# Designed miniproteins, single chains, continued (4): the designs that were tried, part 36

Each design is a single chain, and the fold is of that chain. pLDDT is the mean over its residues in the fold that is shown.

## One batch from the design tools (miniprotein)

Design m13313
Fold by ESMFold2-Fast:
Structure m13313 (fold): chain A 68 residues (1-68)
Amino acid sequence: MAVARGAPDGSVEVLETTLPEEEARNAAELGVLAADPRGEAEVRVEKVDGKLHIETRAREGPTVRGTI
């Protein structure tokens, strides 16, 4: 599991991770790009059965989910 903060410019800060840092960062960047948030967003990454589940939650707006 990982938790990151994203910005509208696509920048990502990894706040907490139990995944390899590079894997967490890459997944979080994909989540931010997919969501295209207008402000700060929280990204959560979970690895289940070898798949990455990415949830991006914008400060204002819907939650976007994806699996890799």
Scores: mean pLDDT 78

Design m13315
Fold by ESMFold2-Fast:
Structure m13315 (fold): chain A 65 residues (1-65)
Amino acid sequence: MEKEREEEIKKKAKEIAELYKKDPEKAKQLILELAKEDPEAGAIAQAAADAADDPELLKEILDGA
């Protein structure tokens, strides 16, 4: 259960990081919405967004979670 949820969060975080490069306003909104419903998912999404310009770090965040 937790493992499947973490994989979904990881995919969501990656999508948000990619969106942050194209449309940072929309990405920030999605991070805030995620944080309201799931603070842990919001934190992971924020970390991925912060690493959006660093593909090595982004991969480590998504791969290591």
Scores: mean pLDDT 74

Design m13316
Fold by ESMFold2-Fast:
Structure m13316 (fold): chain A 56 residues (1-56)
Amino acid sequence: ALATARAFVEAGATLDELIAAGASPEVVREYARLLGFSEEQAERIAAIHAAVRADL
C-alpha cells in the first residue's frame, strides 16, 4: 500500500486518477498521509472513497 501510494504521489496523480486506477482504500489512506493530511483526515478520506465504491 505505502509503495503504491508513494508512486502515485511522485507521478503527481490526483485522487480521481487513483480511483480510476482502482486504488484500494488502504492506498488512498497512505496517499492522503503522504500529502500531509492528518491521520484522522486520511482515515475519513479512505472511508468516503470505500463508501462511494460500495454504492456504485
Scores: mean pLDDT 72

Design m13317
Fold by ESMFold2-Fast:
Structure m13317 (fold): chain A 80 residues (1-80)
Amino acid sequence: SKERKLMAAYLLLVGAEFAIDLAKKTKNKKYIEEARRLVEELERMVKEHFDPNSPEAQRLLERIERLRKEVDELEKEYKK
């Protein structure tokens, strides 16, 4: 159902935000890698299963773009 897809997308979104927060606080590369994976999984899910013209998909893609930029910056800082 559309509702189940939306729930799954928001669970991935919250998971990615939590992983980014842990990465920033702990400086642990593992959480950066987990954040990357969750953001990529979320983006793939939204692009494959949502109507890109829907308001829900547009809001999710905007949040995904912000998270992707945060992960990109974390990866640049912790390339060791």
Scores: mean pLDDT 84

Design m13318
Fold by ESMFold2-Fast:
Formats: sequence, structure tokens, C-alpha cells
Structure m13318 (fold): chain A 72 residues (1-72)
Amino acid sequence: MKTATFKLPVVISEEEAKKIAEEVSKETGAKVELKVDKKNGTTTVTVTGSEEQVKKAAILAASKLQEEESKK
């Protein structure tokens, strides 16, 4: 198992973050956690799984985060 953590300069609601984490975990099989930091204007993404799952989950999470921000 591998863990990857990265930050995106995207702020979404905690409800949307939970939804994205659940959807990405379901699609990739990875464990996905999103932490929204409204004070610093960032969202931290933590992904745990196989190397392939982590790569797919990281890409998908980043994509969904950007889409949700653009939607509002």
C-alpha cells in the first residue's frame, strides 16, 4: 500500500468534499480523504491504496474538485 497527499488551491463545501471522497473511493477502490481548509483556501487530498489506485484516485479527485468549484 502507498499513501499520497497533495493540496489544491480549491475551496468547496465539506459536504461536496465528502461526496467527492466517497465517489472517488468507490470508483478506484482507494481510501480517499479530503480536508477543506477555508482559512488557507486549500483542500488537502490524502489517498491510500495500491500505486495504480493512488494514481487514478489522485487524478479523479483533482478533476472532481475543480469541477465542483467551477459549478458554484
Scores: mean pLDDT 79

Design m13319
Fold by ESMFold2-Fast:
Structure m13319 (fold): chain A 70 residues (1-70)
Amino acid sequence: LTPQQEADIGAALALIAEAIAKLSRTPENQEIDDKAIELFREAARLYEQGRLDVADEKLTEGLSLLNQSK
């Protein structure tokens, strides 16, 4: 990975951590929150593997799912 890609991965992982921290964790949102967390875990794993394009797609899926919950 280039230094720029390392920085981009770090920023993405920070965004994932922030998104997870903002989850309400109410019973009515539990199913959607759990699905989003699983997508974020997959994105983080893919970022660790240097697969930035597929990691970005999984991150976007998780964020979109959370937007649908409200």
Scores: mean pLDDT 74

Design m13320
Fold by ESMFold2-Fast:
Structure m13320 (fold): chain A 115 residues (1-115)
Amino acid sequence: SIAEAMRRLLEGEEVDLSEFPETPEGKYAKAIALALRYLREHDLTLPANPPEELQRDLGRFFDGARRIAEGKATVEELKQAAEDALRFLRYIAELTGDPRAREVAEEVEKLLKEA
């Protein structure tokens, strides 16, 4: 299930992204999973006072991922978390110049458009 896959990702386990269904919910969940993997694989050094927008989007994203893992999230909450992921990944790409952040942001955007 999407909830079980998200729980495993939050616990630091590897999840095959092909296990997510080709539904809108599955595409949003896959986008969230890609963002979680990026954050885990890349030690992000932020400035001492990161922008409020970045802090807000990251906080809301992790709250959303937790609710998904608990099986409590709606499709709208899945979409919101995926949109939050796109915003902070774009911001990280601009702030750091990390080409991987840009690549993941493009994949997240594609999943959001296809959902």
Scores: mean pLDDT 79

Design m13321
Fold by ESMFold2-Fast:
Structure m13321 (fold): chain A 67 residues (1-67)
Amino acid sequence: SADFEAAARAEAPKLPELIEEAKKLGEELAVRYLEEARRAYEEGDYETAVILYSFALMSIAIAKSAA
């Protein structure tokens, strides 16, 4: 839908920074979700990109709260 495309387009510029943050935290699963989100975005699968981005953000938030 147009909503997922708009969200994915807003999120895409943030992916490199979040991947670096996830790597610094040692969150391999979050890195994987972000890299998969980037690939989904490049393939035009905006819904999958947004979902995977959300999973990565949750993983990063949990890691930060546990530290």
Scores: mean pLDDT 84

Design m13322
Fold by ESMFold2-Fast:
Parts: structure tokens; C-alpha cells; sequence
Structure m13322 (fold): chain A 107 residues (1-107)
């Protein structure tokens, strides 16, 4: 369930979070896709995180958090140009995003 997945995510149980979000994400739940991506990001599974963020963005193109976290995943993969593009998009959607500004400045 979304509630069980969110509780697992907040507890740092990323494997349980993924298991709880997976059926909701498969059904096209944008929030479940975003949160499943965050769990993958925390596990260092950057390619799976990016795939989930791309699906979340397809459902909600104004999801600033999905762009922010996709940029973090690309930065960790050393894909600097992709990271810059995603952080810039996150900032265009939320100009006061201190984390996006910090990550972009660190590149």
C-alpha cells in the first residue's frame, strides 16, 4: 500500500518501500513511481531510479522533485550534462530549491 511504502521509505527500509510501491507504480500512480525512484536512488540503483522518475515525469511534467532526484542520479553516474539539464529544469519549476542550487554549484 502507499501508506506502508511511505512508512518503509521514512524508516530507511528501501527494499520494503520498493515492494510496497511496485504494484501502485505498475498501475500508473505517479507518487508511487516518484517514491519508488527515491528508494532506488538511496540504494545506489541509479538506472532504476531514473526509469521511475522518467515515468513519473511522463504522468506529471511539472514534478520538480522528480527532476531534482533524476539530476542527483545522473550526477552520481558521472553524466554531468544530463544532471545540469535536470537541475536546471527543477529550478525552472521551483526557483527556491536550495538543494537543486547546491547540487548544480557542486558540478
Amino acid sequence: SLKAGTAALLAGDYSAAIANFAPLAAAGDALALLNKGIAYLNLGNYDDAIADYDKAIALNPNNALAYLNKGIAYANLGKTDNAIADFSKALSLNPNDALAKQNLAAL
Scores: mean pLDDT 91

Design m13323
Fold by ESMFold2-Fast:
Structure m13323 (fold): chain A 74 residues (1-74)
Amino acid sequence: SDETLDMLNLLSGAVREVSYEYPEAKEALEKLAKEAGENPEKFLEYAEKAIEAAEKINKEAGKKLREALEEALK
C-alpha cells in the first residue's frame, strides 16, 4: 500500500542521511535498505537490522539512524 511505500522511503532517507555522515556504514545500510524494498512486509525487521548493523560499525551512526527512524514514525 501507499503507507508501506512511505515507510520504505523513510528508511531509504534515513539510510542516506546516516551514510552521508558515516560513510563507513554506507555499504551495509544500502544493502539492508534494498532488502527491505524487496521484502516490504518485513520492513520493520530490516529497519532494526539496519540500526544494529550501523551500531556495530559506529555507535553514533546506529544512534542517529534509530533517532531518525523514531522521530519520523511519530
Scores: mean pLDDT 78

Design m13324
Fold by ESMFold2-Fast:
Structure m13324 (fold): chain A 65 residues (1-65)
Amino acid sequence: MEEEIDREVKVALAEIYLAIGNLDLSRGDREGAAQSYRKAAEIFEEAGEPDLANEARQKADEALS
């Protein structure tokens, strides 16, 4: 239960950072978006979600490309 709750909280936090990154992109803040996506990727990795972490890293790279 405790490990599952901790993972769920981390996933939710990472999803919030993805949403912030998407909003930053929509307003033209590419650097801000990349920073938010990188933070999401780090948290997804800590949550044991490597596929989601990879997607977030790709979004960060795309924001700066």
Scores: mean pLDDT 83

Design m13325
Fold by ESMFold2-Fast:
Structure m13325 (fold): chain A 70 residues (1-70)
Amino acid sequence: PSKEEIIKALEGAIKALEEGNVAAALKGLQDALRGDPNNELIKEALEALRQGDVEKALELLKKALEELKK
């Protein structure tokens, strides 16, 4: 996947979490991680969601977007 596709997946995951749709967010994170399998921020966000920590996942995903947009 392109960098733009990864960014779109992350933006979709953030929006889904803000709307309370954890299932859609998990799918978006899996899609983003498939495009960037060594992205530690995406991995940490996925682990945060696995632990039920939506707030931490949102913070990590927003940070991942900032890094990808450089």
Scores: mean pLDDT 80

Design m13326
Fold by ESMFold2-Fast:
Structure m13326 (fold): chain A 58 residues (1-58)
Amino acid sequence: SEAEAEKKIEELIAELEKETDPEKIQKIVDEIVLILLEYPQLREKYAKRIQEIVDKKQ
């Protein structure tokens, strides 16, 4: 469901914020992207926050 997808995205974002390994960061991002492809409305809500986290880690 969308609610379960949103909960999973929040969990993945929390992992993304703590992760420093580039390979693991990419795996988390890929998992989020797959969820956002299934639930496009969540992309509009989360895309900027995810991008800011990823950009700050570079």
Scores: mean pLDDT 82

Design m13327
Fold by ESMFold2-Fast:
Structure m13327 (fold): chain A 108 residues (1-108)
Amino acid sequence: AREEIEKLLKEAEKEIEKAKEALKKGDLKKAIEYLEKAIKLAEKALDKAIKIGDKESIEKALKILKEVAKLSMEVAKKAEEKGDKQSVLRSIGLTLRAIGLIIEAELR
Protein backbone atom coordinates (compact mmCIF):
# COMPACT_ATOMS: atom_id res chain seq x y z
CA ALA A 1 0.00 0.00 0.00
CA ARG A 2 1.08 3.63 -0.55
CA GLU A 3 1.05 4.26 3.22
CA GLU A 4 3.63 1.46 3.74
CA ILE A 5 5.87 3.00 1.04
CA GLU A 6 5.61 6.46 2.67
CA LYS A 7 6.55 4.94 6.06
CA LEU A 8 9.60 3.17 4.55
CA LEU A 9 10.74 6.41 2.85
CA LYS A 10 10.32 8.39 6.09
CA GLU A 11 12.33 5.76 8.01
CA ALA A 12 15.05 5.84 5.31
CA GLU A 13 15.26 9.66 5.62
CA LYS A 14 15.66 9.32 9.42
CA GLU A 15 18.55 6.86 8.90
CA ILE A 16 20.14 9.38 6.48
CA GLU A 17 19.95 12.11 9.15
CA LYS A 18 21.53 9.73 11.71
CA ALA A 19 24.30 8.95 9.18
CA LYS A 20 24.98 12.69 8.69
CA GLU A 21 25.25 13.22 12.47
CA ALA A 22 27.56 10.20 12.88
CA LEU A 23 29.73 11.47 9.99
CA LYS A 24 29.87 14.96 11.59
CA LYS A 25 31.08 13.34 14.85
CA GLY A 26 33.69 11.25 12.97
CA ASP A 27 31.94 7.95 13.78
CA LEU A 28 32.50 6.30 10.39
CA LYS A 29 31.35 2.83 11.52
CA LYS A 30 27.97 4.17 12.71
CA ALA A 31 27.64 6.32 9.58
CA ILE A 32 28.11 3.17 7.43
CA GLU A 33 25.59 1.21 9.55
CA TYR A 34 22.95 3.97 9.19
CA LEU A 35 23.59 4.21 5.42
CA GLU A 36 23.19 0.40 5.12
CA LYS A 37 19.80 0.70 6.87
CA ALA A 38 18.79 3.65 4.65
CA ILE A 39 19.63 1.82 1.41
CA LYS A 40 17.67 -1.32 2.47
CA LEU A 41 14.61 0.78 3.36
CA ALA A 42 14.86 2.83 0.14
CA GLU A 43 15.27 -0.35 -1.98
CA LYS A 44 12.17 -1.90 -0.37
CA ALA A 45 10.18 1.32 -0.93
CA LEU A 46 11.44 1.57 -4.54
CA ASP A 47 10.44 -2.03 -5.38
CA LYS A 48 6.94 -1.49 -3.92
CA ALA A 49 6.54 1.90 -5.66
CA ILE A 50 7.55 0.45 -9.06
CA LYS A 51 5.07 -2.44 -8.60
CA ILE A 52 2.13 -0.03 -8.07
CA GLY A 53 3.34 2.65 -10.54
CA ASP A 54 3.74 5.37 -7.87
CA LYS A 55 6.01 7.82 -9.73
CA GLU A 56 6.21 10.28 -6.80
CA SER A 57 7.44 7.55 -4.41
CA ILE A 58 9.88 6.24 -7.05
CA GLU A 59 11.36 9.76 -7.33
CA LYS A 60 11.61 10.05 -3.52
CA ALA A 61 13.33 6.64 -3.23
CA LEU A 62 15.80 7.58 -6.01
CA LYS A 63 16.56 10.86 -4.18
CA ILE A 64 17.36 8.88 -1.00
CA LEU A 65 19.59 6.47 -2.97
CA LYS A 66 21.46 9.44 -4.51
CA GLU A 67 21.97 10.85 -0.98
CA VAL A 68 23.30 7.42 0.19
CA ALA A 69 25.77 7.41 -2.74
CA LYS A 70 26.94 10.95 -1.90
CA LEU A 71 27.29 10.34 1.86
CA SER A 72 29.00 6.96 1.45
CA MET A 73 31.64 8.61 -0.79
CA GLU A 74 32.16 11.27 1.92
CA VAL A 75 32.62 8.44 4.47
CA ALA A 76 35.10 6.72 2.10
CA LYS A 77 37.16 9.94 1.82
CA LYS A 78 37.30 10.40 5.61
CA ALA A 79 38.11 6.70 6.14
CA GLU A 80 41.00 6.97 3.63
CA GLU A 81 42.34 10.03 5.52
CA LYS A 82 42.32 7.90 8.72
CA GLY A 83 43.89 4.84 7.02
CA ASP A 84 40.72 2.78 7.69
CA LYS A 85 40.83 0.50 4.62
CA GLN A 86 37.84 -1.60 5.78
CA SER A 87 35.57 1.48 6.06
CA VAL A 88 36.82 2.71 2.64
CA LEU A 89 35.84 -0.59 1.00
CA ARG A 90 32.46 -0.82 2.82
CA SER A 91 31.62 2.78 1.84
CA ILE A 92 32.60 2.26 -1.82
CA GLY A 93 30.46 -0.91 -1.78
CA LEU A 94 27.47 1.13 -0.54
CA THR A 95 28.05 3.78 -3.23
CA LEU A 96 28.14 1.13 -5.98
CA ARG A 97 25.01 -0.59 -4.62
CA ALA A 98 23.07 2.70 -4.51
CA ILE A 99 24.15 3.59 -8.08
CA GLY A 100 23.23 0.07 -9.26
CA LEU A 101 19.71 0.40 -7.79
CA ILE A 102 19.28 3.81 -9.47
CA ILE A 103 20.38 2.41 -12.88
CA GLU A 104 18.12 -0.66 -12.51
CA ALA A 105 15.10 1.56 -11.72
CA GLU A 106 15.80 3.86 -14.73
CA LEU A 107 15.91 0.79 -17.04
CA ARG A 108 12.51 -0.54 -15.82
Scores: mean pLDDT 89

Design m13328
Fold by ESMFold2-Fast:
Structure m13328 (fold): chain A 98 residues (1-98)
Amino acid sequence: MMPLELQLEQAKKDNDVTTEYELLTMISRTLEQEGRHSESHVTLGQAYFVMKNYEKAVEHYKKALELDPNNSEAWRNLGIAYEKLGKLEEAKEAFAKA
């Protein structure tokens, strides 16, 4: 069976947003089952981001950062999601912590 991460890479190349979302939610579920709760929330944030639900992406990135405040990827992704929402001050603060 093809690894989920390789399927995700292919979905990104194909601009298949629905498949990318589905794969990200499956990866997040696997991370949650492994006890990798912060990484699970980062991946869920990414899933919502590709669906352009930036408010939900911000919610999950914040949950990831509550679990692991040193996650530079989550801070960077939070900043990008805030930029998409037009929240430039919050984006600047998030990038400063990345």
Scores: mean pLDDT 84

Design m13329
Fold by ESMFold2-Fast:
Structure m13329 (fold): chain A 96 residues (1-96)
Amino acid sequence: MSPLQLRLEVVQSMAIMGLAVAKTVSEDEADRKVLDEAIDRIQREGDAAIAAGDAEALAEAIRRTLEEAAKQLKDEELAEFLRKMAELLTENVRSL
């Protein structure tokens, strides 16, 4: 595994862990479903980007997935958390 691929895997894992924590504190079944779908999408699209060594593809997959999930969440505090996570993680990927 290349050093870049390892660093991209760490950022993907951070995104998935953040979503998993959000799901754990959510009491709304519809919000939990949105978060599960976001986890699946980041896992699928992130794995493809990492296999290709494409940092920009990973950044875009994380940004788009988290922003789309935030729009669907009923809990505005969780939505804001996802938006901030998207900003932080995409900046992190693009600094690699």
Scores: mean pLDDT 86

Design m13330
Fold by ESMFold2-Fast:
Structure m13330 (fold): chain A 94 residues (1-94)
Amino acid sequence: MADARALAEAVEEAKRSAEELLKKLKEDPEKAEEYAEKARRLLEGARVMLAGARALRAEDPEATRRAEEEYRRTEEITREAEEVAERIKEEKEA
């Protein structure tokens, strides 16, 4: 099993976890800030895994490319979670 492939799969799992947190955030607005913070921590973990995959680029460039694509998707999901949490916070302060 190639290490870069395992790291790419780990980034993909982080993306799926971020999607679940975004769903929970939308279903439970009282905990929106907590779920957004958890998504941000997942993104930071995925960033470390992506750095590991990039170090192995020469051995498995396709797995490294997959890790980069899944990381970008994780960034997009985390950004949406932060934006939704901010909107919920503004509505509560109004």
Scores: mean pLDDT 83

Design m13331
Fold by ESMFold2-Fast:
Structure m13331 (fold): chain A 88 residues (1-88)
Amino acid sequence: SALEAGLAALDALRAHALDMVREGRPAEDLVDVLRKAALHYRESDPVLAAELERIAEELEKRIEEGKPVTPEIIQELFDEARARLEAA
């Protein structure tokens, strides 16, 4: 189903995001990855695309404010996105 595909894509992106943070990659790289993923899904899964853009925007805001991007924040944002996809 479209929901199952969307959840699988979200879960795969979460795993990649956590790996990037654990490897100490710049948070700006993660924002870029998420925005490119959102663009990729924009026509096929607009709900997933909107949630990915929301995560990217929140991370960009944290970077601009000098706040840390931690595994806990990544997990929180992806958990919120997953719950919204499941409730849709």
Scores: mean pLDDT 89

Design m13332
Fold by ESMFold2-Fast:
Structure m13332 (fold): chain A 88 residues (1-88)
Amino acid sequence: NEVEVVSAKETEFLGEKVLLVVVYVKGEVSDEQIEETLERLKKELGAEEARVLFGLKFPDGNSYLVFEIRGKNIDPEKAKEIIKETLE
């Protein structure tokens, strides 16, 4: 698949970093790819939580996904890298 990071926005809530990563994926995304992405975000970034906050599948098979990643030391560049690698 071709993966475009549309935006990555950081905020802080109660001393914890919250990162929202918005991606557009050209092509089919499997549930297995989503689960692998969430697992890698938790393990490699030390995230306390990682989830898909919102997902939309278009009629052409492309997808729009919003990942929410929570933790004290989340690296946005590493998060984007993991998402691209797992969804390609």
Scores: mean pLDDT 82

Design m13334
Fold by ESMFold2-Fast:
Structure m13334 (fold): chain A 67 residues (1-67)
Amino acid sequence: MSKEQFDLEVEAALKYIQAAITRLEAERLLKMAPVLGPEAFTRAQRLIEEADRLEKEADELVKKAKS
């Protein structure tokens, strides 16, 4: 495995971890929505969209590393 491939895989792994943390934050906001009010749903939706974006970027890095 080349250093370039390794660096891309590390970057992808970090983005997957960030996406997972972001999804957990969204889930916590949804569970707290009865206390925080309807704004919590809007914030959670934005976090889900951000996590989806990070996963797509990570998938592209993995494809590039394996190419």
Scores: mean pLDDT 83

Design m13335
Fold by ESMFold2-Fast:
Structure m13335 (fold): chain A 82 residues (1-82)
Amino acid sequence: SELEKDREAIARAVVRAAKEAMGKTDPNEIAETFKKVLLEHPEIKEVKDVKAERISADEYRITATVITKSGKEFKIEVVVPA
């Protein structure tokens, strides 16, 4: 289904963004990395409201709103290692 394809595209882009953000400690740099990498995926049209928040010594929580080229809006929340 289109929804499943969109979810898979977002999941793959999130994994790539988390890898690129690895080792960064500035929440603003982490958020900008996620925005850039998510937008690099061909199925993603727009990324907005990207926030990175340190939730523990070892973890950041990333939230964003992703709009796919199919026109669907997804709110994402991901926890990544600091």
Scores: mean pLDDT 84

Design m13336
Fold by ESMFold2-Fast:
Structure m13336 (fold): chain A 69 residues (1-69)
Amino acid sequence: SGIKKLEEEAKKFAEELSKVSKEAAEYLLEETKKLIEELKKNPISNKEALEKFEKIKEDAKKLAEEAKA
């Protein structure tokens, strides 16, 4: 299912982020969990779900970059 793939991608990406910033990894996992809960209540297209997830990933990357500064 799309939700299961989202969970697997988020866990893998969070593991990579945690090497740089635990806070960024935590943010990614929490925001992805919120997205999954929204998808369970109001199903959207797989394309829209992936676009929302990509935004969460980009925001998490920015947090990791700020942690380096």
Scores: mean pLDDT 80

Design m13337
Fold by ESMFold2-Fast:
Structure m13337 (fold): chain A 70 residues (1-70)
Amino acid sequence: STEAEENALGAQSLRAAAEALRELGAPQEIVDALLELAERFENNEPVDLAVVERVDAVLQEAADALAARA
């Protein structure tokens, strides 16, 4: 099941990103958003392009927040 395999890989990548961001001191709200999306992928729930775009936006917000602290 290619979709389940892709979703599992996506979830693993999101969890890894959330863990790295948490370790770098990113806001908990951003970490939680990534973990919620990872759980959706793990459950093989439908995700649309807007959800993918939101992940990109959350990662950009995390990068901006970390840069502002430096």
Scores: mean pLDDT 72

Design m13338
Fold by ESMFold2-Fast:
Structure m13338 (fold): chain A 77 residues (1-77)
Amino acid sequence: SEVEEEEKKLVETLKKAGKEEQAKEARELVRELREAPGATDEFVVSVLRGALSLAKAGKFDEAVAALRGALETVRAA
């Protein structure tokens, strides 16, 4: 699964940076995104790639905020 591959990359990046709480929250948010009505796998992958880019730039809280914002957007649709 492309979603599982991108989630793994994000979680591993956060863990390597010592951001265990952010890694845990990211996993919970990805699960909620995948369960949300109207969230396609393509949309979730796009969000995860954006979050990974932020995490690689050291913007760990922004990476998690991107996942939260995506979930809010899907739930509002």
Scores: mean pLDDT 87

Design m13339
Fold by ESMFold2-Fast:
Structure m13339 (fold): chain A 74 residues (1-74)
Amino acid sequence: LEEAIKLLEEAVKKAKEGNTEEAIKLLEEAARLAEPTLPSVALLARQAVEELKKGNTDRAIKLAEAAARGLRRA
């Protein structure tokens, strides 16, 4: 779970830098790692990917931050 949190935090950083391609890749890997333990968190990370693909960077960042908080509380 610690690795998934780090990936989500790095994804937020990449999204803020405008590196959308890298942010999507990190979010997808975080979702893959989180899914067996917390499917709801994996869903938030995948929703963040969808928002980035639509150009909704602010919404994607909020979803990724929510996913990271969910993992930290687990």
Scores: mean pLDDT 84

Design m13340
Fold by ESMFold2-Fast:
Structure m13340 (fold): chain A 63 residues (1-63)
Amino acid sequence: SAAIEEAVERAVELLRGLGELIKKANPEATYEISQVGETTVVLKIVIGDEEIVLELDASLLLE
């Protein structure tokens, strides 16, 4: 549905912003964003040998 698509887009934007902030603080950091199923958006950040995974359920952003 359009509401779910909009919520997913907002989730991607939020996580992309977070990834960019982390990259500014750690220039060697890399990140990727992926979608799992219909509503879960995942941010994976790699800094050297450290890996951070953040999951956001976009359904929490529905009105």
Scores: mean pLDDT 83

Design m13341
Fold by ESMFold2-Fast:
Structure m13341 (fold): chain A 83 residues (1-83)
Amino acid sequence: SVQEKAKEAAEQGEEALKVAREVLLEAGVSEEAVEKAVELLKKAKELAEKAAESKDEEEAKKLLEEAAELVAEAARIAEESRA
């Protein structure tokens, strides 16, 4: 289900957040960009968690799509910092 996919996304996001700052800094992303990217990843995880808990599949889908957009924005900020 969409909710099960959201649960997996939330669990992956939580594990990624434990090392996100160190990994991004070692990759040459600026301190400012790291802070912005980590903040977006935290929001994405929260949206994925809400999607996993949702009783409405359409609501879960919208929340998961919003989470994916925030992950994409975080990646873009990190890449632009390294350009």
Scores: mean pLDDT 82

Design m13342
Fold by ESMFold2-Fast:
Structure m13342 (fold): chain A 86 residues (1-86)
Amino acid sequence: LEEIKNLTEELEKAIEEKDYDNVLDLSQEILSKVRKLKLLDLQELSEKIFKSSLAVYQLSLLNKTDEALKQAEVLKEDVKELKEKL
């Protein structure tokens, strides 16, 4: 649980820094750990965070800056919710 908490804090920082490569990697690691620990209550939210992270990453690669920023704002809210549940 503490590892997921630390990763969630790193993810929040990566979003603020617009480091979308790191956002994708951290969201995948969080999802992996949530699944491994069988934290069913956090699984749906972690999957949502991973999908949003992938979307932001893909939009950034396509240079769709405005869409990436809007998706990152949604992602930031979901990450805040995850942090509150940890």
Scores: mean pLDDT 84

Design m13343
Fold by ESMFold2-Fast:
Structure m13343 (fold): chain A 60 residues (1-60)
Amino acid sequence: GKGIYRALADFAKFHPYTVGLKKGDLVEVLEVLDDDWVKAKSLTTGETGYVPKGLLERVP
């Protein structure tokens, strides 16, 4: 679902469409694309792009 999520691990930006994350970074999930990927905005950098869904945990 949409909302604020926390990165469970570091994720290196490897493509212009992806967002780099550090463990503990907060992101706003804007769209769920499929079972593997979401479109999210990093609250640390302000960058928007794709990140693995399994990397993220919803903040209550």
Scores: mean pLDDT 80

Design m13344
Fold by ESMFold2-Fast:
Structure m13344 (fold): chain A 114 residues (1-114)
Amino acid sequence: DPEDYLRAAELLEEMAELLRAGVPREELAARAREALLEEARKYGYSDEEIQEMLDAIENGDSEKIKEYLKNLPAALATAMLIYSIMTADGPLDHEGLAEYFERLARGYRRKALS
């Protein structure tokens, strides 16, 4: 679905811009969580299913996160990836992460044109 790939790209571009602007990690996490809720609801996931996704991320269940990223639509998977990065332990490389998100966004924009 081209629209799904475009929404994934747009979210990545937005997050890259916020990272370059020096927006605090807590605000980046909140924005990613909001995007996850919006995309999951758009695909008809129940509140219970959405809570299972959030629990996997917040508990750092890397195996469950990987299965979700493999099976979810691109925009929802992207929101989950970003939220998992923002809630992970350790320092945040704002510039390196912005460059990474910009690279992923270019990939999704190419897929939308295919």
Scores: mean pLDDT 89

Design m13345
Fold by ESMFold2-Fast:
Structure m13345 (fold): chain A 94 residues (1-94)
Amino acid sequence: SVQELLEEALKTLEEMLEYAKKNNDERAAEALERAIEIVKKSIEEGKITEEEAQEIERNLLQAYLQSAANGGDVELVRKKVEEVGKNIKKALEL
């Protein structure tokens, strides 16, 4: 369901936020918090729009780039970005 896909995306985003906070990556954390708020709203509404999906993707890219610049685990962050993106795309296609 859309809800299950968005809840999986939220879980992965919250794990990424925890990682960013542990690495003192304030800019990545801010981008992830913006993505989390959009996903939470989409869960409450039971629907995600293409505009919301694009905004989540932009914030994920920002978080990835900031984490890479800060010397974070680039492969871990990339994998998590891909996991969130797949769930958001599947939710949008339903």
Scores: mean pLDDT 86

Design m13346
Fold by ESMFold2-Fast:
Structure m13346 (fold): chain A 68 residues (1-68)
Amino acid sequence: GRELLERVAEWVREHYPQARVELEGDDTLVISGPLSVSQLIGLALRLIGDFPEVEVRIEGDRLIVRAR
């Protein structure tokens, strides 16, 4: 739910303060901004590991995170 995505957003802000984090509705979080390909892949892997209740997709230069 939204509370899970808000926790994900706070985690991203702490570890990737340069990233843009936008909540779309109550079920989708979009992470973008000045991130290298290596940073994007690393972030996706950490989110999959640390937040098992979310799904993560890499779309171009951004990540789409959804609550299950």
Scores: mean pLDDT 80

Design m13347
Fold by ESMFold2-Fast:
Structure m13347 (fold): chain A 65 residues (1-65)
Amino acid sequence: SIEEKKKLAQEYVLLGNKAFNEGNYDKALEYYQKALEIYKSLNDKLGQATTLNNIGDVYEAQKQY
């Protein structure tokens, strides 16, 4: 269902946040990208925006802009 997919995307965001807090930026990006793919498939604009902000935070921590 759409709700189950959205919950899965939210779970990936939480896993990404955990990896980010542990300094594992490659793992954080992997999880955020998985969440972003799900939000894009659902056309969930808010989920996409918040996940993209999380990805931006990873690049900011790595100074990769």
Scores: mean pLDDT 88

Design m13348
Fold by ESMFold2-Fast:
Structure m13348 (fold): chain A 68 residues (1-68)
Amino acid sequence: MIKLSREELEEIAREAGISPKTAQRVAETVDELLKRGELSISEIARRAGVSQATARRVVEKLAELGKI
């Protein structure tokens, strides 16, 4: 399970141009799909209700933070 501190969540939100609440939803979607081996940017975007560009930015930031 991807565990994010408040500071990490706010950093992801700032970088992706979304609210911390939306960043949390995207991160939870990434975690669920990773556990299923079904990680795709389009599926993350569809399930979390964000654009593919936003989903990609969140995934890239999670990777930079060593969460995935």
Scores: mean pLDDT 83

